Designed miniproteins, single chains, continued (2). Designs and how they scored, part 94

Each design is a single chain, and the fold is of that chain. pLDDT is the mean over its residues in the fold that is shown.

## One batch from the design tools (miniprotein)

Design m7272
Fold by ESMFold2-Fast:
Structure m7272 (fold): chain A 68 residues (1-68)
Amino acid sequence: KEGVIVTEKLPSGKYKGTVLVDGKEVASAIGETGSLAGVQAAFAAGLGNGGKTLEKTDTKTVTEIGSG
């Protein structure tokens, strides 16, 4: 399945990872780092941890992720 993962820094200093498939949220996770939050959200969605970055800002990273 193909999708995107959005990793954002929260005001608490933690990071939230959210996995979207066809624009629908299928999983999310909180972690101490952006990478950890993203990986945990991807595994919660049943996806691997590979991906392509589509957008990156100071507080947000959007990564395309999929298992073709």
Scores: mean pLDDT 66

Design m7273
Fold by ESMFold2-Fast:
Structure m7273 (fold): chain A 90 residues (1-90)
Amino acid sequence: KEDVQELIDIIEHIIEKLPLLAKKLSFEEVKKQVIETLERYREVARSKGLEEVAAILDELIERLKKAKSLEEMIKALEEALQRLKELLKK
């Protein structure tokens, strides 16, 4: 449960900082940094046997790779957040 909450906090922080990063970096650089961060957390989730969390992160990473705008990235991150919050209710 604590590992899932930590990931929720991290994704919420990414969503909060995304508009600020977009002012300093290109869209492709922002996308790259977010994907690299989430790939690291996906590997941590897999190492801990959190297969459902790793699957949510895999889907999120693929959606972010296809995102064409900051708004699409935020939507993908928010949808992943809702799925992670649902896991905490079980």
Scores: mean pLDDT 83

Design m7274
Fold by ESMFold2-Fast:
Structure m7274 (fold): chain A 92 residues (1-92)
Amino acid sequence: KLEEVAEELVKKAEELGLKVEGLVKPLAEKLKELIEREKNGKEIDLTDQIGKLSEKVKELAVYANDLVYEKFGVYLNTSSLIEVALLFQEAE
């Protein structure tokens, strides 16, 4: 289920021209962690990292939020979306 979401995100990233080799498993693990944090109300602030993100990875993070909501009924907060975006940014 989370692996399916990770696969859909990797496909979207590839369509945007991003590097995607080996990202399915790390992304699925990160999404699981972020969903668990959201359910537990644990807060982490990464908003200072926004300036490091390309427009492509920002678009991908928005898509990730929509997909996670569709599949799990959970909205990821801004800092969680930044963590998803950074995972793809680091792969560049």
Scores: mean pLDDT 77

Design m7275
Fold by ESMFold2-Fast:
Structure m7275 (fold): chain A 78 residues (1-78)
Amino acid sequence: DLEKLKKELRELIERARSALPTMSPAQQRRLERLIRIAEAQVEQIEIAIKNPVSQSVLDSIKNNARLVKRELERLLAS
């Protein structure tokens, strides 16, 4: 479900922004990069929801978003 995935990514982005001040400079740079990637994925999901796309494109969007979600969750758990 694209709407659920979008919501989960947005919640992780906000959590990541809140965590930034508590991290080392190297971790901050990595997290800032992941936030930018996650924001781009949210925008891609919003476009896919509003515009007709093929099933293969939907699957690609979902897979990419899940990879970014997992990476954000991993870094925030550190």
Scores: mean pLDDT 84

Design m7276
Fold by ESMFold2-Fast:
Structure m7276 (fold): chain A 78 residues (1-78)
Amino acid sequence: KEEEEREKKLIDRYMTNLDALIEYYKEQGDEELAKIYEDFKERMQKAKTFEDRKKVLEEFNKKLSELGLPQAKAEIEK
């Protein structure tokens, strides 16, 4: 349970920055990247359980890795 609570807090912290990240990438002209973050945000908002949110985060991290970007979890845990 403690590990689950820790992961929930890390996800929540990442989510609070999503709007700023989306706006940043739009301002930089990276509309495709901004859309990737928007899709992730929408999926996370739809997820009702921690297990569902973890699945969404894993899929998102896989997509980020394919694009050569730092994974959300790795960035938060630094």
Scores: mean pLDDT 71

Design m7277
Fold by ESMFold2-Fast:
Structure m7277 (fold): chain A 86 residues (1-86)
Amino acid sequence: SMEEKLKKARELIEKGTFKDIVEAAEILLDIVDERKKAGEELTEEEKKEIKRVAGIISGFYGKPLPKTIEEQIELIREVVEEVKKR
């Protein structure tokens, strides 16, 4: 379920290693894609965790935190794709 995915992402974020944050980012992108496919908006809880992960990733890569949810998702997507190309 989406709630179980969000819970797992939160647990990974609390562990706080780069590997855990990337895994949390992948789960959050899966939530984004499933919501988009269903024609549903992200919940406020989902947006909060997306912003949190985008902030942590911004810190790791020395990038500024994007202000919009759409730009936060794009930052997360770019970083996950970059990591997977290795």
Scores: mean pLDDT 85

Design m7278
Fold by ESMFold2-Fast:
Structure m7278 (fold): chain A 69 residues (1-69)
Amino acid sequence: MLTPEQATALATALRLAGQGNISDALDLLDSLSKRAPEAGLARQAVEAGSAGDIDKMGDYLEQLGKLLT
């Protein structure tokens, strides 16, 4: 279960990735993934998306969604 601080950090990292700030998003997600497995999946999704692998990005996002429900 994500703490409020971890959830805010995850949301911030995903916003950065959506704005095209991939390096800062990945740095944040890498640090967060040491404490939260949800951040590890988000990091893999961002990496796949930035590489143009939309299918892998979708798979990681589906796994992340299942962890958050």
Scores: mean pLDDT 79

Design m7279
Fold by ESMFold2-Fast:
Structure m7279 (fold): chain A 78 residues (1-78)
Amino acid sequence: SEKKVEELERLLREAGELALEYEKTKDEKLKEEAEALAERAAELAKEIAATGDKEAIERVKKALGEVQQELAEKLAAL
């Protein structure tokens, strides 16, 4: 499941960056792209959770926490 965790981490960061750009520009295309990436990340998270792989699950939790912190910091800077 390493490839799925890596893809999830990438999708979360890309979705976060697009969401922040949307807040600055209000470009609806960026919102749509961010939502599509977030949906794909959610599906991968479900697949990883279903494996019962504790190491992979903990890595996903860490990635979610990091993205949440980065988004909060960047939104506060807007």
Scores: mean pLDDT 78

Design m7280
Fold by ESMFold2-Fast:
Structure m7280 (fold): chain A 66 residues (1-66)
Amino acid sequence: SSAVEKTLAGLREATEAGTLTDTQAVMAARELIFEQGLSPEEVVRLLSEVAGLSRERAEAIVRRAL
């Protein structure tokens, strides 16, 4: 959806700039899971593959979002 794409684009921009905080990432992961209805596994993949987080960081962020 457009909302998912916009959220991931913002996270990617912050990741590339080195400004992404864990609090921002957790809030975004919560939105993707609870408001957009994505599975935790899908959000880990999207945070890693699209938003540019390491897989380890993406897994930690999603665990904190739950």
Scores: mean pLDDT 87

Design m7281
Fold by ESMFold2-Fast:
Structure m7281 (fold): chain A 114 residues (1-114)
Amino acid sequence: MDELLQQVIAVIQSKGRATLVLPEELREKLQQSKTLVARLEEVAKKFGARFSIRGTRENPVYVIENEKGRVEVNLVSGEVVMEGDPELVAAVLLTLLEEAEVPQELLDRIRAAV
């Protein structure tokens, strides 16, 4: 987990933006989660960030943003777009991975694609 977070942060520091795609197995778990939205709202409160849901009912995009950074999560496509504040990005990404109960093999596959 730490290696994935370090790699994402390094890409953001080098290029200003990082994108990863969640595997189908993680997308399904996150879509079925009843606590994910509440956990993302708590992360937003902790960082003084705004939580909003954009897109359509069929294709919702969860957005967590403040003046320092932004994270967009699309659970239909699996696309996670991250920019700016490494602490905010790490907190959101860690929340997604913990909520999905991601196994090490899937973490290694996600890391290889970043």
Scores: mean pLDDT 79

Design m7282
Fold by ESMFold2-Fast:
Structure m7282 (fold): chain A 72 residues (1-72)
Amino acid sequence: TEASWRAALERARALLEAGRHEEAAKMAYVLGNDPRAPAEVRREAWLLAAEALERLGKHELAQQFRARADAI
């Protein structure tokens, strides 16, 4: 359900807020690439992965992930 996908996004965000940036990026990346997830969830997941990458100092990769979100 969409609620289950939103719960997965909230778990990834909780990891980000806990300073577990690599785990947050990985979880969000998996969600963004899951074809079963609704388009809005995939878009938000790519944006969350980009935010986690910014926290890791991976600025160019973060820009690429934002561009992928914009394409959805």
Scores: mean pLDDT 85

Design m7283
Fold by ESMFold2-Fast:
Structure m7283 (fold): chain A 59 residues (1-59)
Amino acid sequence: SSMTVREYIEKTISNPRAQRVLEQMLRKELKIDLDTLVSDLSEEQKKKLEALIQSLRNL
């Protein structure tokens, strides 16, 4: 809730390569600023973030 998107990714995904891939996808494809608070994301942005995290958890 008080975490930035960057902090949330780093906490949720342990693999640094997967973190980097997700960060690039969010910035370039979804236009989500990594320094935005997770609580400030729209519901659609939150759903997209969670879907990408699930896809990358096994990477």
Scores: mean pLDDT 78

Design m7284
Fold by ESMFold2-Fast:
Structure m7284 (fold): chain A 90 residues (1-90)
Amino acid sequence: SKTVELWKAIVEALKKLIAESKDGKIPSEKLKEEIKKIMKKYFPEMSDEQIDALAEGLVASLDKDKDGYIDVSEVEAFVKTLEEMIKKAS
């Protein structure tokens, strides 16, 4: 499934951002740009507006304080959710 491969790619990108994080925080803009790169790779047929909206929505769901940084704990929780979805879909 193209959707499952997308979720796997997002999980790997998130794990990399966690490993590279400092002070337990990840810049929201950095996460957004990584998600946009993945979306463009897996869905080249989507408009830039659609990809931007999806990336913004995902980042906004993780940046609860809207301070431009995402706590590593929120990203780790999201990784677990995606891994559970992958297991159920596989």
Scores: mean pLDDT 81

Design m7285
Fold by ESMFold2-Fast:
Structure m7285 (fold): chain A 65 residues (1-65)
Amino acid sequence: SAHYSKGVELLKKGDYKGAATHFEKAVADERNKDSPLVWQNLAEAYAKLGDEKRAAEAQAKADAL
């Protein structure tokens, strides 16, 4: 997914808000909504933003898949 690839690029560059936005679009895609890897990366972006609650929720989703 273009959104997933862009999210990973932004996460590596320290643009955590941009990364979260692209990962949110990636998990909204039916092909990626059940991907633990995309949810783990979304959790990482939220954690880096200091959003501990959304990070925990995204990690729980990844762990359940």
Scores: mean pLDDT 81

Design m7286
Fold by ESMFold2-Fast:
Structure m7286 (fold): chain A 87 residues (1-87)
Amino acid sequence: SEEELVRQILALLARLAHAAASRAPAAEMRRIGDELLGVLRQLTDPEVKRRAIEGALAFLDDLIARHADDPEVVAILRELRARLEAL
């Protein structure tokens, strides 16, 4: 269901924030990002999909700002943000 997909998106965003804060390996953050993109692509309702992408982009912008002192983390998050914009 769309509701289950939205819950998965929120859980993945929380996992990404935790991975960034704990300085997890780049591969782990990229894996979470790939899962997030996969779930976003499964959304079929155009309005739900648009709002989910907008929310994820806003979340990533906040996360990038919080980690502005860590160029490696910022680079990974900016790459993910660009991939989300392409959806």
Scores: mean pLDDT 89

Design m7287
Fold by ESMFold2-Fast:
Structure m7287 (fold): chain A 83 residues (1-83)
Amino acid sequence: MKEELIEKVRELADELESLGTPAARQAADLIRKAVEAVEKGDFQTAANYATAAALIAVGHFLETGDRRPVELAREALKLLDKL
């Protein structure tokens, strides 16, 4: 169900935010904006926000070696792609 996928994406964004780093919080905010865009039917804007979230998470990983934001962002993007 679309509502179940949206709820899962929001849970992943909350988990990202709970990591407490600036990069994780920014990625969580961008994922939430992607969800809002999907709910409005604006899939291009959703894709742009999702891409920005992935780039923030990857940048953090390249600088710190911290894989957790990338893992959470990747899972959220997989669920968004199913919408």
Scores: mean pLDDT 83

Design m7288
Fold by ESMFold2-Fast:
Structure m7288 (fold): chain A 72 residues (1-72)
Amino acid sequence: SAEEYAAKAAAYLVDAYEAAKNGSLEEVEEYARKAKEYVEELAKLSKNKESADEALKELEKQVAELLAEARA
């Protein structure tokens, strides 16, 4: 369901934050990729494309910031 995909995306984003804190670039990339996959699946299930597109853009921004932090 859409709620399950949203919950999984959020969980992987949290895992990415923890990996970034520990300096594990490979884990940040892996968890960020999985979070994005679930957001993309959520967008496919959404009948409100504008709302889904906004959520995807916000997640992509957060992922980019996490990858930059892990590389620093």
Scores: mean pLDDT 74

Design m7289
Fold by ESMFold2-Fast:
Structure m7289 (fold): chain A 78 residues (1-78)
Amino acid sequence: MTLEEHIEEIRKLLEEAGVSQEDMDRMIEGFKKAYEEGLKVLGFLVFESNGKRHVVVSMVKDGSTGADAVLSVSAPTP
């Protein structure tokens, strides 16, 4: 998957979660920086807790068995 394909997937998850444009832009910027540093996507997680919807992207360095970076954003549940 290309960087652009990952960004579009993240954007869709953030839009579905009701994340603000400002928080969406911040999340995508953080993702781009981590990807440029050689981190790869480990997974995406979307969950609801305490009236908020959370979107989490975990990233890993090549050869690591755990997440080296975790990007998260929250939006109020409508």
Scores: mean pLDDT 75

Design m7290
Fold by ESMFold2-Fast:
Structure m7290 (fold): chain A 64 residues (1-64)
Amino acid sequence: APSEEEILAAQEIINELDTDGDGRVSAKDLGDRMRAKGFDADETIKFFDRDGDGYIDYRALSRQ
């Protein structure tokens, strides 16, 4: 599982990337931004992209 710091960084980046407020972002874009900040994105992407479809639905995650 990703660390708490990686999860918090991912949530911040998702909010930055979700400019339309639709709650969905590209896993590739999230990974690129996390790596740019010095984090390992692989475990975090797998944690958020449960379906492996290459997209993260933040609205679905907030209801877990």
Scores: mean pLDDT 71

Design m7291
Fold by ESMFold2-Fast:
Structure m7291 (fold): chain A 62 residues (1-62)
Amino acid sequence: MIEEILALSPAQRSRLAKKLGVSTQTVSEALREVGAAIKEKKAASPRAASIVGKIQIVLEEE
């Protein structure tokens, strides 16, 4: 679920960044943007939403 994704450790973010072909900073920024959007009841950018969506898929596969 989204709350678990937002609570990912730096090590988990690094592993996911490698799988997605992006930097760990990009993953952290996407998680921060989506988390803020949820709290503000706004839509996140397509880029951030796409990254978080891919993270959800990877975690569901585990």
Scores: mean pLDDT 75

Design m7292
Fold by ESMFold2-Fast:
Structure m7292 (fold): chain A 63 residues (1-63)
Amino acid sequence: MDSEEVRRGELAGAGGVTYAQEGRDDEAAAHLAKAVEAGNLEGAARAGTASLQFGSRAGAEAA
């Protein structure tokens, strides 16, 4: 992966975490997908983990 792809993947992963923290699961999922497309597996994993943690918490509070 060249440095442009790496940077875009890192930004997508960071965006996914931010949206997950805000409880915006759809936006978090979209950024997770972009991180995967860019080959940023670490960023994708971080975004996915954050989405599960914050999504589960929001769901539990809504129930």
Scores: mean pLDDT 64

Design m7293
Fold by ESMFold2-Fast:
Structure m7293 (fold): chain A 100 residues (1-100)
Amino acid sequence: SEVEETLARLPALLRDPDPEVRAEALERLMELLSREPEAVLDFLLTEEGLGAFKAALEDPDPRVRLLAEIVEGMLRLMSVLHPSERVREKAREVLERLEE
């Protein structure tokens, strides 16, 4: 799917030397998390996806860090408030692995 193809490119984009490219990747991740939460959560539960996102939370660029923190906030809200139990459970698992 286009979603899976986009998600497969995100780890490379989140490690791009250009902070604007990394910021755009996080904006795309935020959009996809709202539209296709299960696919995004499955991606973030991969070692590559989790690692790239953890790096974004510690990014040297303050805008990239802020966007990553917004995504983390979305994950926290979804873990409690999302109507799908599967989405809530997967969001909780991502958050637990981020704290490791």
Scores: mean pLDDT 90

Design m7294
Fold by ESMFold2-Fast:
Structure m7294 (fold): chain A 80 residues (1-80)
Amino acid sequence: MAEEKARELIEKARSLIENARRALQVGADPETLRAILDEIEKLIKEAEELVKQLSPDSRARFTEEIERLKAEVERLRAEL
Protein backbone atom coordinates (compact mmCIF):
# COMPACT_ATOMS: atom_id res chain seq x y z
CA MET A 1 0.00 0.00 0.00
CA ALA A 2 1.11 3.60 -0.57
CA GLU A 3 1.88 4.34 3.11
CA GLU A 4 3.92 1.13 3.52
CA LYS A 5 5.84 1.78 0.28
CA ALA A 6 6.56 5.40 1.29
CA ARG A 7 7.89 4.19 4.66
CA GLU A 8 10.12 1.59 2.95
CA LEU A 9 11.54 4.25 0.60
CA ILE A 10 12.22 6.61 3.51
CA GLU A 11 13.98 3.82 5.44
CA LYS A 12 16.10 2.94 2.38
CA ALA A 13 17.03 6.61 1.98
CA ARG A 14 18.10 6.80 5.65
CA SER A 15 20.22 3.66 5.24
CA LEU A 16 21.94 5.14 2.17
CA ILE A 17 22.54 8.44 4.02
CA GLU A 18 24.35 6.46 6.74
CA ASN A 19 26.34 4.68 4.00
CA ALA A 20 27.24 8.05 2.42
CA ARG A 21 28.39 9.44 5.80
CA ARG A 22 30.65 6.40 6.32
CA ALA A 23 32.00 6.68 2.77
CA LEU A 24 32.77 10.38 3.35
CA GLN A 25 34.56 9.55 6.65
CA VAL A 26 36.89 7.05 4.91
CA GLY A 27 37.65 9.40 2.01
CA ALA A 28 35.70 7.68 -0.78
CA ASP A 29 35.89 9.12 -4.30
CA PRO A 30 33.65 12.18 -4.88
CA GLU A 31 32.11 10.35 -7.88
CA THR A 32 31.09 7.42 -5.66
CA LEU A 33 29.57 9.81 -3.12
CA ARG A 34 27.66 11.71 -5.82
CA ALA A 35 26.22 8.41 -7.13
CA ILE A 36 24.99 7.46 -3.64
CA LEU A 37 23.46 10.92 -3.10
CA ASP A 38 21.73 10.76 -6.51
CA GLU A 39 20.19 7.40 -5.53
CA ILE A 40 18.99 8.87 -2.22
CA GLU A 41 17.37 11.80 -4.04
CA LYS A 42 15.53 9.39 -6.37
CA LEU A 43 14.15 7.45 -3.39
CA ILE A 44 13.06 10.70 -1.72
CA LYS A 45 11.22 11.86 -4.86
CA GLU A 46 9.42 8.51 -5.16
CA ALA A 47 8.40 8.75 -1.48
CA GLU A 48 7.11 12.32 -2.01
CA GLU A 49 4.83 11.14 -4.84
CA LEU A 50 3.42 8.30 -2.71
CA VAL A 51 2.95 10.59 0.30
CA LYS A 52 0.76 12.95 -1.78
CA GLN A 53 -1.78 10.09 -1.98
CA LEU A 54 -2.06 9.67 1.82
CA SER A 55 -4.48 11.15 4.37
CA PRO A 56 -3.68 14.69 5.60
CA ASP A 57 -2.42 13.40 8.98
CA SER A 58 -0.09 10.76 7.48
CA ARG A 59 1.02 13.18 4.75
CA ALA A 60 2.06 15.88 7.27
CA ARG A 61 4.17 13.43 9.30
CA PHE A 62 5.90 11.86 6.27
CA THR A 63 6.45 15.27 4.61
CA GLU A 64 8.38 16.45 7.68
CA GLU A 65 10.57 13.30 7.58
CA ILE A 66 11.19 13.77 3.85
CA GLU A 67 12.20 17.42 4.39
CA ARG A 68 14.73 16.31 7.03
CA LEU A 69 16.19 13.72 4.61
CA LYS A 70 16.51 16.41 1.91
CA ALA A 71 18.38 18.65 4.37
CA GLU A 72 20.80 15.82 5.19
CA VAL A 73 21.48 15.19 1.47
CA GLU A 74 22.21 18.91 0.94
CA ARG A 75 24.64 18.91 3.90
CA LEU A 76 26.48 15.88 2.49
CA ARG A 77 26.69 17.48 -0.98
CA ALA A 78 28.16 20.63 0.61
CA GLU A 79 30.98 18.53 2.12
CA LEU A 80 32.07 17.13 -1.30
Scores: mean pLDDT 83

Design m7295
Fold by ESMFold2-Fast:
Structure m7295 (fold): chain A 69 residues (1-69)
Amino acid sequence: DPERVREAVRAFIEEHGRSPGMEEYIERLVKLIDERAPRNEEEMDALVLEALRELFREHGAERALAILE
């Protein structure tokens, strides 16, 4: 859900005073794609969300993480 992702990113900005790092996000997403080899759009969407959750956990963004869970 794109709106859920926007809410989570907004919460991250509120908690940290900055947007999440695009480079960090891309690195996490590429790693997950390499490990999981998604075969369809549903599997890819799951990895997109998991990469965001991993980024939020690394930065201690508890509120942003809770929105995606």
Scores: mean pLDDT 76

Design m7296
Fold by ESMFold2-Fast:
Formats: structure tokens, C-alpha cells, sequence
Structure m7296 (fold): chain A 104 residues (1-104)
């Protein structure tokens, strides 16, 4: 069941990275792009550590905190509401995964 949670986390992580790529295509602001690249790098580290340790709770909690910062950064940079809504949906799915992982 840890394997199933890790699989769901892999899917969520891939979806987040694809959305970040879409955001990067919609902006030419070098500061916003740099901040997104830093947050993406932090996500890759947290996810990699959690995957290596087979700790979906650690990985999911770390990804959630970084995703919250990405959503805030997007709102500050007037990114389209459609992209913000899609990240908020992923955030909800990540919060559900955390609740399930805490019961193990």
C-alpha cells in the first residue's frame, strides 16, 4: 500500500512539472522564471529523497509546502486563473494522499 501511495505521488509530481512548464511558456519575466526554477529544483530534491527512503508522507508534505509557494508566486505574477485552479486541484489531491499516508 506504500507502493500505491508512491505511484500516486509519482503521477502528481509529473502533473506538477507539466503545469510548471506551461507557466514558463506563458511568461517572459526573468525573475519569475528564476523563482520557478528554484522551486522546481527544491521539489525534485524533496521528491527524490522521499522516493529513495520510500517515505510518501515525507515527500508529499515537502511537495505540498513548495506547491503552496508556487501558487502564491503565480498569484503575485498574475498567471491565468485556469492554471492556478489546476494547481489548486493537484494540491487537494496531494492533501488527500497525506491524510491516507498518516493513517499507515
Amino acid sequence: KIEELMKRLDELFDEILKLIDEIKKETSDPQFLLELEILEGMMRIVYGVGKRLKDPLFAAKGLLKILEKIIELMKENNVSQSLIDRLEEIKERLEELIEEAEEL
Scores: mean pLDDT 85

Design m7297
Fold by ESMFold2-Fast:
Structure m7297 (fold): chain A 61 residues (1-61)
Amino acid sequence: SPDDQQLALDQFLGRLRDLAARQAPESVRQAEVDLLRAAMDAFDVPEDVRQAFLAEAQRIL
């Protein structure tokens, strides 16, 4: 469902925040962003939702 997809995407952002807090290497953080992109593609999220998640990911990086 859209709500389950939203929860999954929020969990990707949560993992990215955890990686950033641990000062994980940039390559590891970028890999997590790539997984977020792949999940959004698989869920076929609307472009405005995709841009919002990518903007938040960029803010966390």
Scores: mean pLDDT 83

Design m7298
Fold by ESMFold2-Fast:
Structure m7298 (fold): chain A 73 residues (1-73)
Amino acid sequence: NAEAEKIRNESLQILADIQARQAAGTLTIDQLRQYIGRLRQYAVQAIDLNDQDAYNAALNAIRYALQKLQELR
């Protein structure tokens, strides 16, 4: 399913962006909130598509973003 593959790839890209920004010391709370919002939309879309890999990619990225959000507080 091309839509599920897109959601998986976009979720993996967001995770990579968060990791890159963290390594550069440029990661902000506002950026994390925006990423979490987009990833939550992707998780819902993955559920509608019944695609476990896409859902897991979005969920893993959400969990990572939430962890980083706690560390910046």
Scores: mean pLDDT 88

Design m7299
Fold by ESMFold2-Fast:
Structure m7299 (fold): chain A 99 residues (1-99)
Amino acid sequence: MSKIELEAEIEAAFALMAAAIARQLAPEGGEAALEVAELLEEAARAIERKDFEAALEHLERAREIAEAALPEHPEIAAAFARLAELLKRRVEEIKKEAE
């Protein structure tokens, strides 16, 4: 397995774990938590396919949705906005290594 393949597999796993947590928090975080979960799952699938551009787009959308939910669910929304930004940064690093 190449270093890039291993890093992509690990990062996809982190995105899926984050999505699972968002789904569990949906009863408290509302519809935005479910939308973030779905986008994190789409990002994970894109990372597994090494479509880093699509993954970055899904992660940015997840961050935007989380930030929009800040007035209604401040703690949960802030946590997921930070998480999406962290995942985005890591995907950008993997993409640079693939170049």
Scores: mean pLDDT 81

Design m7300
Fold by ESMFold2-Fast:
Structure m7300 (fold): chain A 71 residues (1-71)
Amino acid sequence: SDLDQISLIAREMVDTIAQGRAEGLSDDEILARAREVGNRLISTIKDPELRAQAREVLDFLLRTVRERLAR
């Protein structure tokens, strides 16, 4: 389902952030890697409306992570 696809993308991004932290990457490097992974996975979505929704979710998630890292 479309929700399952968005859920898988979110999980991959969370895993990417966790791995970056474990590797000792900087906040900027973690965010850059997560954005790259997110954009790559979103590009595989064939439905343009779902792709647009996933892009908004990606942007929201990255803003939220950046805000938490700034604390």
Scores: mean pLDDT 79

Design m7301
Fold by ESMFold2-Fast:
Structure m7301 (fold): chain A 93 residues (1-93)
Amino acid sequence: SEAEEIRRRTAELNLKLFKFAVEALKKGEKEEEIAKKIAEEWIKELEELGIEITEEDKKKIYEESLKIVREIKNTPEEELEKLLKEAEEKLAE
């Protein structure tokens, strides 16, 4: 179904961006720069789904992305590895 396709695409993008954020933080990239790149990928996906994204929406997406990047930074590496493995296993089903 179309809903299953959208859910799968969203889950795949979430995993891709999670991996990107973890790796970028390990490389010492700035939280704000990582959040900007994550926000840009989400905006692109939403626009490809035909969703109209306003400037206010873009700001909110960036703010949420920054919050997520900060949460990842403050999460122990062992917990991040567990979350990544669980997400990959769920996507492989």
Scores: mean pLDDT 85

Design m7302
Fold by ESMFold2-Fast:
Structure m7302 (fold): chain A 89 residues (1-89)
Amino acid sequence: WEEELEEKAKNIKAKLLEEGVEEELAEEIAETYKEILSNMNDSVEILEEQIERLKELKKKIPKKSKVRKELEDAIEVLEEQVKYWKERL
């Protein structure tokens, strides 16, 4: 996955250089972009672990609870959001 980050950073830098942006500025922008994507990937992994913990905690709530249903619906949304970001990182 680190190879994909390098490729995305190189693509942004190349496009900036083609538009006449100074090489030093283009490189700083590309490195900053890469750092953001790397931090987002790490955040996705942490969020996946936290979602699994929430799934364990909801087991302490009765199956007929409305709160448990709301948590199950929220977990589905969270899993969909994490999957969305994971596929685009």
Scores: mean pLDDT 78

Design m7303
Fold by ESMFold2-Fast:
Structure m7303 (fold): chain A 118 residues (1-118)
Amino acid sequence: MLTLEWLKENLGEYLSVPREKIDEKVKELIEQLKATEDRDVQLALMSLIATLLIRKTNSVNEAVKKFSELTGEDLPEVETLEEFIKLLYKALTGREPSKEEIIVIKSMVEYMLKLLGL
């Protein structure tokens, strides 16, 4: 069973996924997110999805395009990480994120990008 502690302890494995396997891993994380009712786990998984897509594409705009491709969602172009997080949250949950949830996800993404040297 996927727990927040398990995600924290295994963060390095998720972040070190080879570039060629990122599409497969993102699809897996989306399914895990849809299967969980734990809000903290959902926010952590959304942060991982955003980080892996940015790592694969090297830009927020290209990350949104890749997410649209992988999910079949028709999403608009965005310029900022905050806008990407809002679209990702809405597409995956069907709800608008709170300002606090955006701050949490953004902080986690920024932390993980720093761990990757980005």
Scores: mean pLDDT 81

Design m7304
Fold by ESMFold2-Fast:
Structure m7304 (fold): chain A 79 residues (1-79)
Amino acid sequence: DLDTELGINAQVAALLYREHPELRPPQAVLDALRAEAERRKLEQALAVIERLEAASGVDEARYEELVAKVREALAQEQA
């Protein structure tokens, strides 16, 4: 289910890429998203992941900083 660690990461990633479409996530995150998309046979999601893999990225520390900001924004919306 998307409420698992993978699901939480996918939701955070979706909001992050909505605001920062130029970002490429760390390979571990891409691998997790690809595995989930393949498990659910989501062809459109696989195409998005392929685009993200091709994009110029940011370093892991910068990506984690942006993810933390998105998580904070989500927490504020749920409060």
Scores: mean pLDDT 60

Design m7305
Fold by ESMFold2-Fast:
Structure m7305 (fold): chain A 85 residues (1-85)
Amino acid sequence: MIEAKAKVEGKKATVEFTAPTKEIAEYLANALADTLGATDGFTNAKAEIKGNKATVTFEAPEEKAKLAAEQAEKGALDTGKELAE
């Protein structure tokens, strides 16, 4: 079971992942942080992993932050279903 929760406050966004294993949490957090770091308009993308939980924090213009947070929540759920095979 994978849980994803996003919070956006103006230009700052935080996405928290809870996964059944550390490997899945690392995959989700690093994939999001790497994607954001490679995308124009996103700054200060950072992933922090603690066991089976991971947090990704980033800054973006409000519309981009909201879109990225929504896509991250949806992507985590879809990826969790695929990884469960």
Scores: mean pLDDT 75

Design m7306
Fold by ESMFold2-Fast:
Structure m7306 (fold): chain A 91 residues (1-91)
Amino acid sequence: IAEKAEELVKQAREAKERIREELLKVLPEEVVEEVLPEYLEALEEAEKYAKKALEAAKKGDEKKAEEYLKKAHEVAGSAQARLGAVVEAAA
């Protein structure tokens, strides 16, 4: 759990740094500028929950760590599904 939470924190940070450039490869700039704030906010929220999961795991609170990890995945998954719909609509 701690290892998985740490990996999610890293992935969310890397995604935030690269998301604009990656979206510009598959979507028109006008669409990217419209949707980018929503995805950046979702990635920041996912990172926040992943950090809370890591902190809970380090304190031995396995149940709380699993709860925060689930929330991080739910936020990230919802953002990915919405991004997929936007890419499909732009095609």
Scores: mean pLDDT 73

